# Designed miniproteins, single chains: the designs that were tried, part 54

Each design is a single chain, and the fold is of that chain. pLDDT is the mean over its residues in the fold that is shown.

## One batch from the design tools (miniprotein)

Design m1980
Fold by ESMFold2-Fast:
Structure m1980 (fold): chain A 72 residues (1-72)
Amino acid sequence: SAEIQKKALELYEEAKKLVEEGKLTEEEIYELEEKAIKEAREKYKDKSPEEMALGTLEIFKELLEKKVKERE
């Protein structure tokens, strides 16, 4: 779906910028992505694949924002 692809691209560009700015490491991005996938699988287990994908991206975005704020 176009919406999922667009959100994923935007979010991964934001994550790349955070690494380039030295605010997060590449390893931390991978850990937060893995955590988002795990949380989304539990929260959206009975939902459509598209809802799970969107939910994963939303959780990942929230985790990235929280991690950056904790280091400010």
Scores: mean pLDDT 83

Design m1982
Fold by ESMFold2-Fast:
Structure m1982 (fold): chain A 80 residues (1-80)
Amino acid sequence: SSLERKLALKMAVAGIEIAGLEFEARLLEEKGGDPERIEELRRKAEELRELFKKLVEAFSLDEEEAKKVLEEVEEKLKEL
């Protein structure tokens, strides 16, 4: 369905962003980078993981509830 495709695409984007943030944080930590920046990157990755979890759970919801989750996640992604 169109909704399932939208959920899957948002999950893919979130997954790529999580991987990128975690990789950057790890590289900075290995090079003795700014602890505040490392913490910020890890916090953003964790926030994205929570959004990813909501998208996964949305596949088990009815269409109206799943649409609300998708809209909430889209708004949260704009804030990160």
Scores: mean pLDDT 85

Design m1983
Fold by ESMFold2-Fast:
Structure m1983 (fold): chain A 85 residues (1-85)
Amino acid sequence: SAAERMDALVERVEELLEKNKDKLTPDQLEELRRIVRHARRIGEETGDLARTVAALKAGFREFAALYPQTKALVEEMIEAAEELL
């Protein structure tokens, strides 16, 4: 179901954040989690996983533009989200 795929997406992204938390500042980690929560809300409101992934990608791209050192992690998270489409 869309709900199961949404849960799997959030879980996989959170696993990547946990694995790489030592490479992030507390503020950066909080900002990435806010991006994930916003994308999840869109999915819950629309039932559309593609819209959720699009919102996640947009937020992650903006984050990587502000913090270029996180680009590799951001790209890995985007790839993980796209695999669940």
Scores: mean pLDDT 84

Design m1984
Fold by ESMFold2-Fast:
Structure m1984 (fold): chain A 68 residues (1-68)
Amino acid sequence: AKELIEEAIEALERGDVERARELVAKASTEVQLSNPKAAELLNRALQALARGDVEEAKRLLEEALKEL
């Protein structure tokens, strides 16, 4: 999960929003049962990406990494 989130942040830095969305969705699925707080942050990041708010998505991904 941590590696997927780190790759998602790198994808956003390259402007690859579609790849970032895929990676965040996979990370959310992996942590859903083991860390519900991290899963919630990842789901909020997906919502931010859906709105085009890349900066908010990156912030939420960094917070999710701190929960792992």
Scores: mean pLDDT 83

Design m1985
Fold by ESMFold2-Fast:
Structure m1985 (fold): chain A 56 residues (1-56)
Amino acid sequence: SDQDELWRKMEEWAAQLAALRENGSPADQEKMRQLLAELVELQEQIDKERQEKEAG
């Protein structure tokens, strides 16, 4: 399902965020903020799809 792909993408991005946090320069912190914003958008998409599946 599309949810499985979104979930896997979130895990990959979470791993990248963890790596950036451990090795992070100031430039990497800017990348981290962008990745966090995209993770929030993915979470909203997952929540929306979950609600649609529960309604359908």
Scores: mean pLDDT 73

Design m1986
Fold by ESMFold2-Fast:
Structure m1986 (fold): chain A 91 residues (1-91)
Amino acid sequence: DIEKEADLSLVIMTVDLAIEAAKKGDLETAIELLEKALKALERIQEKYGGGEGIDRAKELLKKAIEALKKGDAEKAIELAEEAKRVLAELA
C-alpha cells in the first residue's frame, strides 16, 4: 500500500526532526513535532486500521511528549527513537 507507506515515512521523518530539535535543547519545537507525528499516526490508524505496532508507536510518542514537558530530553529522545524503530518495521 503505497499511500500507507508514504504516510508512515512522513511520520518517521517528523519524529526525526523532533529528535534533532530535542538534541539542540529546543524542547518546545520537539513537543510540537511529536504532537504532529502522533496526530498523523492516529489518522493512519483510523484510515488503514491499527495493530500492535501502531499502538506501541503511539504509546511511545505520548511518553516522549510527557518526558519533554517535564524537561527530560534524554528520555524523550530514547522513547522517540524506539517509536521510529517500531514505525520503520511497519513500512
Scores: mean pLDDT 86

Design m1987
Fold by ESMFold2-Fast:
Parts: sequence; structure tokens; C-alpha cells
Structure m1987 (fold): chain A 84 residues (1-84)
Amino acid sequence: MMAVAEAAAKRLEKLKTVEELRKALLEARDRAGLSDAEVEDLMNADASTLERLFESTDDPARLEAIVAARAYALAKAKAEAEKA
């Protein structure tokens, strides 16, 4: 399980745009069987909420989705800060 999360994080580090990270999150959604509402909740979750979900999640596909959501949220926040 740790190896899966680490591999997902390494892959996401190579993605350069918010759009690439969004695509990775949607792919993780499909593999984990998440609904659009669950993905929206992950996209809007704060860092502490995502950290708690990561710690409590045993399903590797859901772990990948949480890791992708964290990367997407960080990239989105960075892109918004760069516009200001």
C-alpha cells in the first residue's frame, strides 16, 4: 500500500499543469469507482482533511485518488497565487 501511494506521488510530480493533474484525478476516480460527488468533495477538501483520509484509507485505488486530489489542490492553489 505504501508503495502504491509513493508510486502515484512520483508520477504526479512529473505532471506540470493543473489540467494534467485533473486528468490523473479523473483516471484514479474511474479505477476506485468513485462518484462525481466524491471526487468533487476530494477536490474541495483542505489539506488536513485529505491527510486524515489518506491515513484511514486501506483501499489502494482510493489512496491513489486521494494522492491525486492532494496534488491537484496544491497545483490549483499555486496557479491561483501566480495569477495574483
Scores: mean pLDDT 71

Design m1988
Fold by ESMFold2-Fast:
Structure m1988 (fold): chain A 82 residues (1-82)
Amino acid sequence: GEDLYDVKITLKDGSKKEFKNLTPEEILEKLRELLSPYMAKLDEESQEKVILALIELGEALKNKVESKKIETEEFTIEIKKV
């Protein structure tokens, strides 16, 4: 079957978003949408750190992890496989 995840995202401004039963592709899309306004305001070094965190998330999803938490200065994301 398809891998589905429950997701919690906290942004630096204190915004919290929760999503249920997302596919890996939907998780990456939602996170990109939420981060897009913030990425434009970051310096190059901070942008690189966010990109590395997104790569780490993508690899975790590709490896079908049961749960993962990634913390950066700009955002925290928690995923848990349903």
Scores: mean pLDDT 82

Design m1989
Fold by ESMFold2-Fast:
Structure m1989 (fold): chain A 92 residues (1-92)
Amino acid sequence: GSMAARGLVAAIRAALAEGGTVKLEISGDTVTLTITKAGEKSRSAAQQAVKDAEQDGSKAQLFEEGDTITLTISGLDAVSVTAVALEYIGLQ
């Protein structure tokens, strides 16, 4: 499944809906999403994205520091990486 990609997209959408800012960085099969000015919805979405990634067999790391959230997901397939990248570009 592409649950990890869906979780990342949901976190991006939640962050932007709350007036936060997002940065997406891709390195091979690893996607790092940084949310600044994170609210409660983006925090909940990021936590759900960790669960979604784990269900897909991907590895997820969530780091929360004040109003900044860093979500790193590794072990993504190329289709999932592309889907997240296209969504991020479309929302910027």
Scores: mean pLDDT 85

Design m1990
Fold by ESMFold2-Fast:
Structure m1990 (fold): chain A 119 residues (1-119)
Amino acid sequence: MVKITESGGGTVPEGGSVTLTMTVSGAKASDYILSWLQQRPGKPLGGIAAISPDGKAVGYDPRVRGRATISVDIANNTATLDLSDLRVEDTAVYYGGASPNAVGGELYLGPGTQLTVVA
């Protein structure tokens, strides 16, 4: 059974930075596309960053491009998202996600971690 848990949320000042970490248990992270998803107040859930199972291909949503770095630690079964130059609009619940590298695979999500950015 695949389980995702997130850490690293909290209250951070505007212009600051944060590191969000997801831990994958019950499976190898290297068998999955790992992603970070953002749910802002009153907005739908949307992907903001993803990394391939081999760690060589990364993708970012334009809203965070240039401010975000996703990385994977295969040995520790973790993936991190570093966010810099934080804006009040980055205030959201952030979910770690894992999906099989196959069309129609199940998306596994963690319970989410809250980030609040204050002016």
Scores: mean pLDDT 84

Design m1991
Fold by ESMFold2-Fast:
Order: sequence, then structure tokens, then C-alpha cells
Structure m1991 (fold): chain A 61 residues (1-61)
Amino acid sequence: MEEAGKRLEELTKKALDAIKKGNLKEAMRLYSEMVALTRENPQLREQYTEAREKITKALLE
């Protein structure tokens, strides 16, 4: 459970970095991994929602 939360945080950081570099294809792949991880670990839903908001804001800059 804690390991899954750490993984989600790492994926979020990588997705944000990919967006900053203009690598939208990699950002989409990382986002898909975040979705899959959250489906397997539903307790991460709040953390996922925060991460999704950060990604959306970065895309809309």
C-alpha cells in the first residue's frame, strides 16, 4: 500500500517532467500507468485526484 503511493508520486513527477519537455506521448503513457495503479489500489484515489489536477494544470499552462 505505501509502496503503491510512492510509485504514484514517482509517476506523477515523471509525467509533469514529460509535459514540461513537450513529450506528450510519454506523459500519456505515464498517466495510463497512474490510472492502472489506482484501479489496483483504490485507496490511492485521493492522491490520484490531486495528481490528475496537477497534470491538467500543467497541460493548460
Scores: mean pLDDT 81

Design m1992
Fold by ESMFold2-Fast:
Structure m1992 (fold): chain A 55 residues (1-55)
Amino acid sequence: SEVDELEALRAQVEAFLDGVEATYASKGDEAGLARVRALRDETRAWFDEQIAAAR
């Protein structure tokens, strides 16, 4: 279903962002961390809206 596809894509995006966040954290890049966290919040909001609309 579209919901299952969106949830699978969300999980992949979250995993990717976890890796990016870990990379910036290892370098002490506070600005990079702030950008990734802001992007994560935006992508979570988008997926929540799309999944709700598909249900």
Scores: mean pLDDT 87

Design m1993
Fold by ESMFold2-Fast:
Formats: C-alpha cells, sequence, structure tokens
Structure m1993 (fold): chain A 75 residues (1-75)
C-alpha cells in the first residue's frame, strides 16, 4: 500500500512537471511547494505533505492549479 502510494505520487509529479508550461505565472511561487509536497509523499512524510497542500490551497486562485491539487489530495 505505501509503496503503491509512492509510485502514484511519482507519476503525478511527472505529469505535473509536464504541465508546468501551462501553469499561470502568478501561481509559480506555489509550484515549488507543490513539488515539495510530492517529494514528501514519495519520502513517506505525509504530515509534511498535508501541511504544504493546506498552505497552497489557501493561496491558489487558478482553477487549473486547483484541479491538479485535487488529484494530489486523492492520494
Amino acid sequence: MVEELRERAAALKAAFERALPGVDESDHPLVDKILEAYDAIIAGDYKRAIELLEEVLSQVKSDTLRRILEELKAL
């Protein structure tokens, strides 16, 4: 189960990195936090990942970025 979650997080991180050229420049400061949240899940630090996601969700304004965050929350 935990290993499957890491594989899913790695796949979603790769998909997010491929989608970065389509992310609005105003959301770029949040991109690093989202990548850090993926890395935290891959490392097994789910508490850190949740903290980062909560912080990003409080600041995001883009509907596109919200959809990406919903995919990450589904992990």
Scores: mean pLDDT 70

Design m1994
Fold by ESMFold2-Fast:
Structure m1994 (fold): chain A 88 residues (1-88)
Amino acid sequence: KKVVKTQTSEPLEVKAGEKVTVTFTFNFDEDVKNAEVSLLARNLETGELIELDRKTVDLKAGDNTLTFTFTAPESGTYQFTLVVKGTA
């Protein structure tokens, strides 16, 4: 069974060079193996979509908390989306 889940944050104002931490919690009914996790940032002023991180992890049934820390490349208002694609 293929699993695709997406969670989007509230908009956040950041300054260039600021260290930003975003946390997402996903609940799964069963284990999700070889899950590709992509952190995307959309600049709401320019519409540009940036991939900040991508990794492959195994996720477990129940709550999984995923935390990402990055340095903001440009000042602006961003919305962060975490996309999880895997097999359960």
Scores: mean pLDDT 81

Design m1995
Fold by ESMFold2-Fast:
Structure m1995 (fold): chain A 70 residues (1-70)
Amino acid sequence: SAVEEARKKLEEVLEKAKKLKEEGVPLEEISDIVLKEAEKIVEEMRKQGVEEEKIDELLDEFFDKMEEIF
C-alpha cells in the first residue's frame, strides 16, 4: 500500500540520519536533509491519494523516532 511504502521510505530516512550523526555531520545539516526527504515522501503520499490525517500520523511517528536518535 502507499502508506506501507511511505513508512519504509521514512525508515530509510531515519537510517540515513543515524549514519550522518555517526559521521559527525552537524544537527542543522541533518535536519535540512531529513526535512527535504520527508517533504518528497509527503508529496508522493498525496499523489497516491493518502488522506492528510494518515500523513500527519506517519509524520508524528517519524519525528518521535527522530527525537529518540538525537
Scores: mean pLDDT 83

Design m1996
Fold by ESMFold2-Fast:
Structure m1996 (fold): chain A 118 residues (1-118)
Amino acid sequence: MSIEELLDRAIQLAKELIDALENGAPLETVRKLGSRLIAELDELARAFRAQGKEEVAMLATEIASLVGDVIDRLERGEITREQAIEVLKLITEAMEALKNGDLEKARELVQKARELVA
């Protein structure tokens, strides 16, 4: 799979996860979508490393870790669905920035997302 195809799949899965949260989907459904998004982000990180783009690969890994943290905290009742949606919207924008080659904007959006769950 190309990097562009992996980014498009990750963006689509993030949007599906946001829609599931907004529509009151069960936490089991949220976990399954989150796990799929993490798997796509891990594949994206491997693809970036294969191209020698270690900084971008590390950012993809950070996004995957943040998705996992958000789902774990949501399942534990430590954050609201509304907070999870806000973080995932920033993650979606960060992936769109990566698709456009804007690594600086992607990093800024990931940092904002991380601060929302603090």
Scores: mean pLDDT 89

Design m1997
Fold by ESMFold2-Fast:
Structure m1997 (fold): chain A 64 residues (1-64)
Amino acid sequence: MELEATALRDYTATSPDEISIKKGEKLTVHSVDPENGVLYATSKETGETGWIPAKYIKSVRPVR
C-alpha cells in the first residue's frame, strides 16, 4: 500500500541505499520496515528512491 508522506525535518543520507530529505518534502512511501524503523520511499522533489528513518516522516492515509 502506497502512502503520501511529508518530511517532519531535514535528514542527510548516511549510506548509499538511503536518500536525503528536507523538512516539508513530499514523499511516496512504498514499504515500511517497522523492525528497523525505516521507510522505503521516493522523493517527489528529487525523484530519488531509498530508505529513510521513520522518525523523520509523517505518514498520511490516502483518502478514498
Scores: mean pLDDT 75

Design m1998
Fold by ESMFold2-Fast:
Structure m1998 (fold): chain A 95 residues (1-95)
Amino acid sequence: EEAKRLIEEAIKKLREAYKLVTNPEAKQYIIRAIVHLNRALKALENGDVETAIKHLREAIEDLEKAKQLTSNPEVKKLIDEAIKLVREALELLEK
C-alpha cells in the first residue's frame, strides 16, 4: 500500500510537469514514464512485484531523459521529486 501511494504521488507531480514542459521530446518521455508508473500500479494490484519493479525502473530512465531535454527549472524540480518517490517505492519492493 505505501509503495502504491508513492507511485500515485509521483504520477501527480509528473502531470504537473507535463502542463509546464514545452519541449515535445521531453513531453513524450514524461508520458512514457506515466504509462510505466500506471503499469507498475496494475502489476502491484495483481501481486506481480517483479513486473512492477521493471516498470518503475523504466519510468526512472524515461524521467532522466525528460530532465535532460528541459531547461525549465520547475519542470526539472517536479521530475526530480517524482524520481525520488519512485526510488523510495523501489526500495520498499526490493527488500
Scores: mean pLDDT 90

Design m1999
Fold by ESMFold2-Fast:
Structure m1999 (fold): chain A 61 residues (1-61)
Amino acid sequence: HMEELFKEWVEKLKEAAEKNPDPQRAARLYAAGVLGIVGSLLEGRPDEAKRLADYYIEEAK
């Protein structure tokens, strides 16, 4: 269940980053987003993981 949500968030984040005209900024946002999502999930904070996913996906566009 959580693994499927994580996969979906990472795929959306990657797609947003790939469309970003600033590849260096996109790479930093992708790395920060993935790290934040993973960290929150490992801490048992799925609501925080969702907030970080939503934030970084939007920001990476």
Scores: mean pLDDT 84

Design m2000
Fold by ESMFold2-Fast:
Structure m2000 (fold): chain A 91 residues (1-91)
Amino acid sequence: MPMPVTQSMIDQIGQDFRDSVQQRSDMSEDDVYNSVVSTMDDFVRMHPDTTVQQIQQLTDVLVQVLRDNGMFQAADRVRQYGQQLVQQRQQ
């Protein structure tokens, strides 16, 4: 049975990512962006029943973590990628 995506699950992904970014000061914004995109792709693949709203919630959490860490270019790119995933789900 597909496991329902919950806000708690999205928040946990955000917290795990926040902890990872804070420990990895040696990562470039491009490396962080690629890691985030991979995480988003894995999430959508593992949860094929994920709604547009849940993709937006995940994107918002990840973008906020990047902004809180001064990674504004990665944050903007992640927002654009999240919008692309939303459009793919609406089709």
Scores: mean pLDDT 79

Design m2001
Fold by ESMFold2-Fast:
Structure m2001 (fold): chain A 60 residues (1-60)
Amino acid sequence: KAEELKKKGDEAFDAGNYEEAIKYYKEALSIDPKDVEIAQNLTASSILLIAKQIEEEGLV
């Protein structure tokens, strides 16, 4: 179950849809809280979402 949600998160991440990736990784982590890889991907997606928002808003 967690693997399927992780796959959906990975697909969203690869497409640059970081908000959607965060949503799927969060669901996957709720099923398997011991998966360090899902936790790392969730963190990476969150950082990249913030970076993208800063760039889109013209704050930098």
Scores: mean pLDDT 78

Design m2002
Fold by ESMFold2-Fast:
Structure m2002 (fold): chain A 97 residues (1-97)
Amino acid sequence: MEEKEYTVTVKLRVTGPVPADARTIRVKVTGEGMEEAYADAEVAPGRESIVTATATLKGKPSGAKLKVEIVEMDPALRAAGARVEVLSVSIEEKPEP
């Protein structure tokens, strides 16, 4: 069966102090008829940042709504009291090579 690949781009806002040892925020993307996918957004030390996580979804295309969850946050971010918000989710069919 031919499965299509889709690129899902998740924009996250990180607010509060980002420690120098903080690395990534992991998001889980799910959709009906699609395999679940994970994507990591890299954080930069400092104050506020907007970071992007990109996941590849594989499966049969359906009109089903995508669900995005923050499943893992670097413990250093959590300890610093940083907040993470999902700003936007976009989906695009991945071009064939």
Scores: mean pLDDT 72

Design m2003
Fold by ESMFold2-Fast:
Structure m2003 (fold): chain A 61 residues (1-61)
Amino acid sequence: MMEEIKKLLEEAAKADPEQQEKLEKEALRLMMETVRTLSPEEAEALFREVSAYSKELLAKA
């Protein structure tokens, strides 16, 4: 679910380096598993939200 992926990314940002890597890997795995269970329109929405969120994080950096 998109909310869980965003939450994992936010947790990764505030975690220590080791935890950050694990959380980021979990977020990626969850995203891949989620898109496999979604309809094409839902998968597209998920990709759009993840991309937008990633751009926001990069803009902050």
Scores: mean pLDDT 74

Design m2004
Fold by ESMFold2-Fast:
Structure m2004 (fold): chain A 74 residues (1-74)
Amino acid sequence: MLSEEEKEDLLRVARLVHDTLVKRGLLTPEQAAEVERILKRMEESKTDEEFEKALNEYLKLLPQLKPLFDWIKS
C-alpha cells in the first residue's frame, strides 16, 4: 500500500522526468500529451487504487523508468 509521502514522491519524480524529456525533445507530441493526461489523473486520484492504476499506465508508456519507480516504492 502506498503512503501519502510515497504518492507525493512518485508524482514529483514522474513530473520531473516528464518535464525533462519534453525539454530535451525525447517524447513525441502524442507521447507528451498522453503522459500529461496520466499525470493529471495521478494528481486527481482519491484512492490508492486510482493512483496505482495511473502510475501503471505511466510506466507502460515509459517502461525504462520502472526500476527507478520500483525503488521509490520500496
Scores: mean pLDDT 75

Design m2005
Fold by ESMFold2-Fast:
Structure m2005 (fold): chain A 60 residues (1-60)
Amino acid sequence: SIEELQKKLKEIEKEIEKLNEEATKLQEAGKMSQEEALEMKKKYDELLEERDKIYEEIKA
């Protein structure tokens, strides 16, 4: 249902926000390695793809 898709969308958006906050905190603390930055970027991109897929399902 659309309601279930909207709920999943909110969860993904919340996860993206948390990831961005975590990345910012690690950068400001000087604790983020290049490898860690790449891993966070990969997870961020995966979440964006999942979000976009849900948008397509709602739109269709």
Scores: mean pLDDT 81

Design m2006
Fold by ESMFold2-Fast:
Structure m2006 (fold): chain A 59 residues (1-59)
Amino acid sequence: SLEEEVKKLIEELEKLLKKIQELLETGDLSNPEVQKKLDELLQQAEEKEKELNKLREEL
Protein backbone atom coordinates (compact mmCIF):
# COMPACT_ATOMS: atom_id res chain seq x y z
CA SER A 1 0.00 0.00 0.00
CA LEU A 2 1.00 3.65 -0.43
CA GLU A 3 1.09 4.08 3.37
CA GLU A 4 3.55 1.17 3.75
CA GLU A 5 5.81 2.64 1.03
CA VAL A 6 5.76 6.05 2.76
CA LYS A 7 6.57 4.45 6.13
CA LYS A 8 9.52 2.52 4.67
CA LEU A 9 10.91 5.65 2.96
CA ILE A 10 10.57 7.68 6.19
CA GLU A 11 12.42 4.96 8.16
CA GLU A 12 15.19 4.79 5.52
CA LEU A 13 15.47 8.59 5.44
CA GLU A 14 15.67 8.75 9.27
CA LYS A 15 18.51 6.19 9.24
CA LEU A 16 20.40 8.22 6.61
CA LEU A 17 19.89 11.47 8.54
CA LYS A 18 21.19 9.82 11.72
CA LYS A 19 24.33 8.65 9.87
CA ILE A 20 24.83 12.17 8.47
CA GLN A 21 24.45 13.67 11.97
CA GLU A 22 26.96 11.20 13.48
CA LEU A 23 29.47 11.91 10.69
CA LEU A 24 29.09 15.69 11.18
CA GLU A 25 29.55 15.34 14.98
CA THR A 26 32.50 12.89 14.95
CA GLY A 27 34.04 13.20 11.47
CA ASP A 28 36.97 15.32 10.35
CA LEU A 29 35.40 17.42 7.57
CA SER A 30 38.90 18.40 6.32
CA ASN A 31 39.42 14.71 5.37
CA PRO A 32 38.43 14.05 1.71
CA GLU A 33 37.20 10.51 2.56
CA VAL A 34 34.85 11.94 5.22
CA GLN A 35 33.60 14.59 2.75
CA LYS A 36 33.01 11.89 0.10
CA LYS A 37 31.04 9.75 2.57
CA LEU A 38 28.96 12.78 3.60
CA ASP A 39 28.22 13.59 -0.07
CA GLU A 40 27.14 9.97 -0.70
CA LEU A 41 24.80 10.00 2.32
CA LEU A 42 23.33 13.37 1.28
CA GLN A 43 22.72 12.04 -2.26
CA GLN A 44 20.92 8.99 -0.84
CA ALA A 45 18.80 11.23 1.43
CA GLU A 46 17.88 13.47 -1.55
CA GLU A 47 16.77 10.42 -3.56
CA LYS A 48 14.55 9.22 -0.69
CA GLU A 49 13.06 12.73 -0.37
CA LYS A 50 12.28 12.73 -4.13
CA GLU A 51 10.52 9.35 -3.74
CA LEU A 52 8.45 10.76 -0.84
CA ASN A 53 7.51 13.85 -2.88
CA LYS A 54 6.43 11.63 -5.80
CA LEU A 55 4.17 9.62 -3.47
CA ARG A 56 2.70 12.87 -2.09
CA GLU A 57 1.73 13.88 -5.65
CA GLU A 58 -0.21 10.58 -5.93
CA LEU A 59 -2.25 11.41 -2.79
Scores: mean pLDDT 80

Design m2007
Fold by ESMFold2-Fast:
Structure m2007 (fold): chain A 63 residues (1-63)
Amino acid sequence: MLEELLEKLREELKKLGVPDEEIEWLIARMREFIEELRKQGMSEEHIEKLIETALEAVKRELE
């Protein structure tokens, strides 16, 4: 579920010391981007894969 992926992203950004206001702004922008991808006909599975890949990239950057 996309909301779970966004929640994981929020937690990872919080660990990085990103301010809460910046995190909420990024999450809002990500949701807006997801809605645009849906309007363009992209499948939920493809969108989830993109978000999951981005989350893994952030995690690897930390380690």
Scores: mean pLDDT 75

Design m2008
Fold by ESMFold2-Fast:
Structure m2008 (fold): chain A 62 residues (1-62)
Amino acid sequence: SVLDRVRQLINEAKEAIEKGDIEKAEKLVTEASRLATQLPADERRKIANELAKLQKEITYKK
């Protein structure tokens, strides 16, 4: 499902941040955010906090 793909991208972005690959993490979060726009509002709410947290962390590390 699209939701499962978004969750996979979120997990890959977290791993990229842990490894110090901020550019890769930013690309993964951008892709996850774009796919998330295709989700119903209820499913988007399930990942919204994780995406926001990742975006904030990436911004502070750049």
Scores: mean pLDDT 82

Design m2009
Fold by ESMFold2-Fast:
Structure m2009 (fold): chain A 83 residues (1-83)
Amino acid sequence: AAMEEERLRRQIEALEKLSEALKNNAPVDVIREALREYMEALGLPESAADEIVAFLESDPSYRKALAKAFEQAIENLRARLAA
């Protein structure tokens, strides 16, 4: 329970940074750093962040879709944490 709550809190914090960076149209390096933090919070390899950055660079409209997806993920994680 305690370890799961801490994991969820770290994921929420990383996603909040990511959503903020995307909404503020931050430089790609800032977005990459935030993605790496999120991957670390998920226990995933850093290379996963590079894949997502490639998509963002190929389609700028994807940034808005990702920001909304991350905001939704934050709400879902908060609901799980509150349970």
Scores: mean pLDDT 79

Design m2010
Fold by ESMFold2-Fast:
Structure m2010 (fold): chain A 58 residues (1-58)
Amino acid sequence: MEEVIEKTLEADSEEEAIAKAQAYLQALADQGYRVVGAGIEVSDDGKSAKVTARVERR
């Protein structure tokens, strides 16, 4: 069954925000989740990223 996980990450730049979002998605995969879709929304100032991941539990 698919689940939607939402996480807001703080960053000092847009590049860092994207890197942190990617690391979070990798951590979910390492925990046994299958990431079937993901969206990353970076704030206009680059100081936060909102990650929305659609995952399947095994």
Scores: mean pLDDT 79

Design m2011
Fold by ESMFold2-Fast:
Structure m2011 (fold): chain A 64 residues (1-64)
Amino acid sequence: EPKITRIEFTRVDERGGVARITGENLKGAKYVVFADGRRARVLESSENEAVVELPRLGPIVKFE
């Protein structure tokens, strides 16, 4: 099960941004789900890190 330990925002603008997420079992994740139910695409993933395209900042709930 994917676990998030840290979220770092590397680029943020009015369209959203790019975040680097550190955690466990992030390899193979395609999307991140926000608390409001929206999904963001995972651009890159490894076992301990993922880079995510964010349409707008919000709490991340899970990966899928």
Scores: mean pLDDT 68

Design m2012
Fold by ESMFold2-Fast:
Structure m2012 (fold): chain A 80 residues (1-80)
Amino acid sequence: MSKEELDREVAEALVRMMIALAKLYAEQGDYELAYELLLEAIRFGEESGIEREELIKLLEEAAEEHPELKEPVKKAIEEA
């Protein structure tokens, strides 16, 4: 595994962790924190070389599984 491959895997793991934390906040009714975390996940992912289409798919999949994320996901995609 090269450093570039490792950096990409770490970036993907961090994006998934941010999405998981956003789910936790949305479950508690804190949609503002959920939205901010999702927005940061998109921005961080793009800066780390993850394609925007892949980031959007990850967020949309999370919203399908957890409907409470639907509004924060939509806002984050529109803002980013």
Scores: mean pLDDT 80

Design m2013
Fold by ESMFold2-Fast:
Structure m2013 (fold): chain A 57 residues (1-57)
Amino acid sequence: SMAARERAEEALERAVEILEKIDPVVARVARHDLTRAIEEDPEKALEAAERIIEKYG
């Protein structure tokens, strides 16, 4: 859904920002993977991004 995509994109940006403080290479890989995941399944991409935020934020 459009709402799930918007939420996933917001969560992706937060997750990448958190990961950049740890390792810029990991952040770049995560951005690539999550961007692809949003195109395939926005709801699962949102869950993945939120897990990163929970674990590292």
Scores: mean pLDDT 85

Design m2014
Fold by ESMFold2-Fast:
Structure m2014 (fold): chain A 57 residues (1-57)
Amino acid sequence: MAQTRADILEASKELGVDPKEVLEAGLAGLRAQLAERDSPGIRAAIARVEALLAELE
């Protein structure tokens, strides 16, 4: 599994920011992009961020 998700969580902790807020902001941006341009890649990215948020609970 690619470590990209773990790297984002680690970077957020190192910077002292709330990783949940960062992920929620990213999710809002992806949803806005999906409304402008429907793409399987954007849909997959949204699903991955939602799954990560569920695990982070």
Scores: mean pLDDT 71

Design m2015
Fold by ESMFold2-Fast:
Structure m2015 (fold): chain A 68 residues (1-68)
Amino acid sequence: SEQEQKRVEALLAQADGLLESAKELGWSPEEIREMLRGFIELVRKEKSLSEEQKKEIIEYIEKKMKEL
């Protein structure tokens, strides 16, 4: 649905914002990876999203973790 797509977009934007803030604060790559793993666990528990939508968000975050 359109509401679910907006939720996906909001979670992706939140992940980007957390990553940017952690980099600005001088967090180590290891600390950033731990934070992003925690965010992935929150996405896994999201009841409003399909498994395919969760996979999209998780794969995006995992890609960002590999770029660290």
Scores: mean pLDDT 86

Design m2016
Fold by ESMFold2-Fast:
Structure m2016 (fold): chain A 81 residues (1-81)
Amino acid sequence: GEEEVERAREAARLAREALRAAEAGDVERARELARRAAELLGSPVGGILANARTAEEAALAAGILEGVALIALAVAELALR
């Protein structure tokens, strides 16, 4: 229900912050924020994506995680209808 919606929103927020950190060149912050987003999404694949080593890899991982979070949010919101 609402818990799934809030979790997906938080994951999307963290993924967006990870992308901003990666764009600023802060790879370690981007990686940590992406890891937190992946944990909220509950996916082993998300965990692998959070293990980025460069700013470019971190930005790619953050973008993928944001997309996954937005899909999860849409599914959760539709389930409340």
Scores: mean pLDDT 78

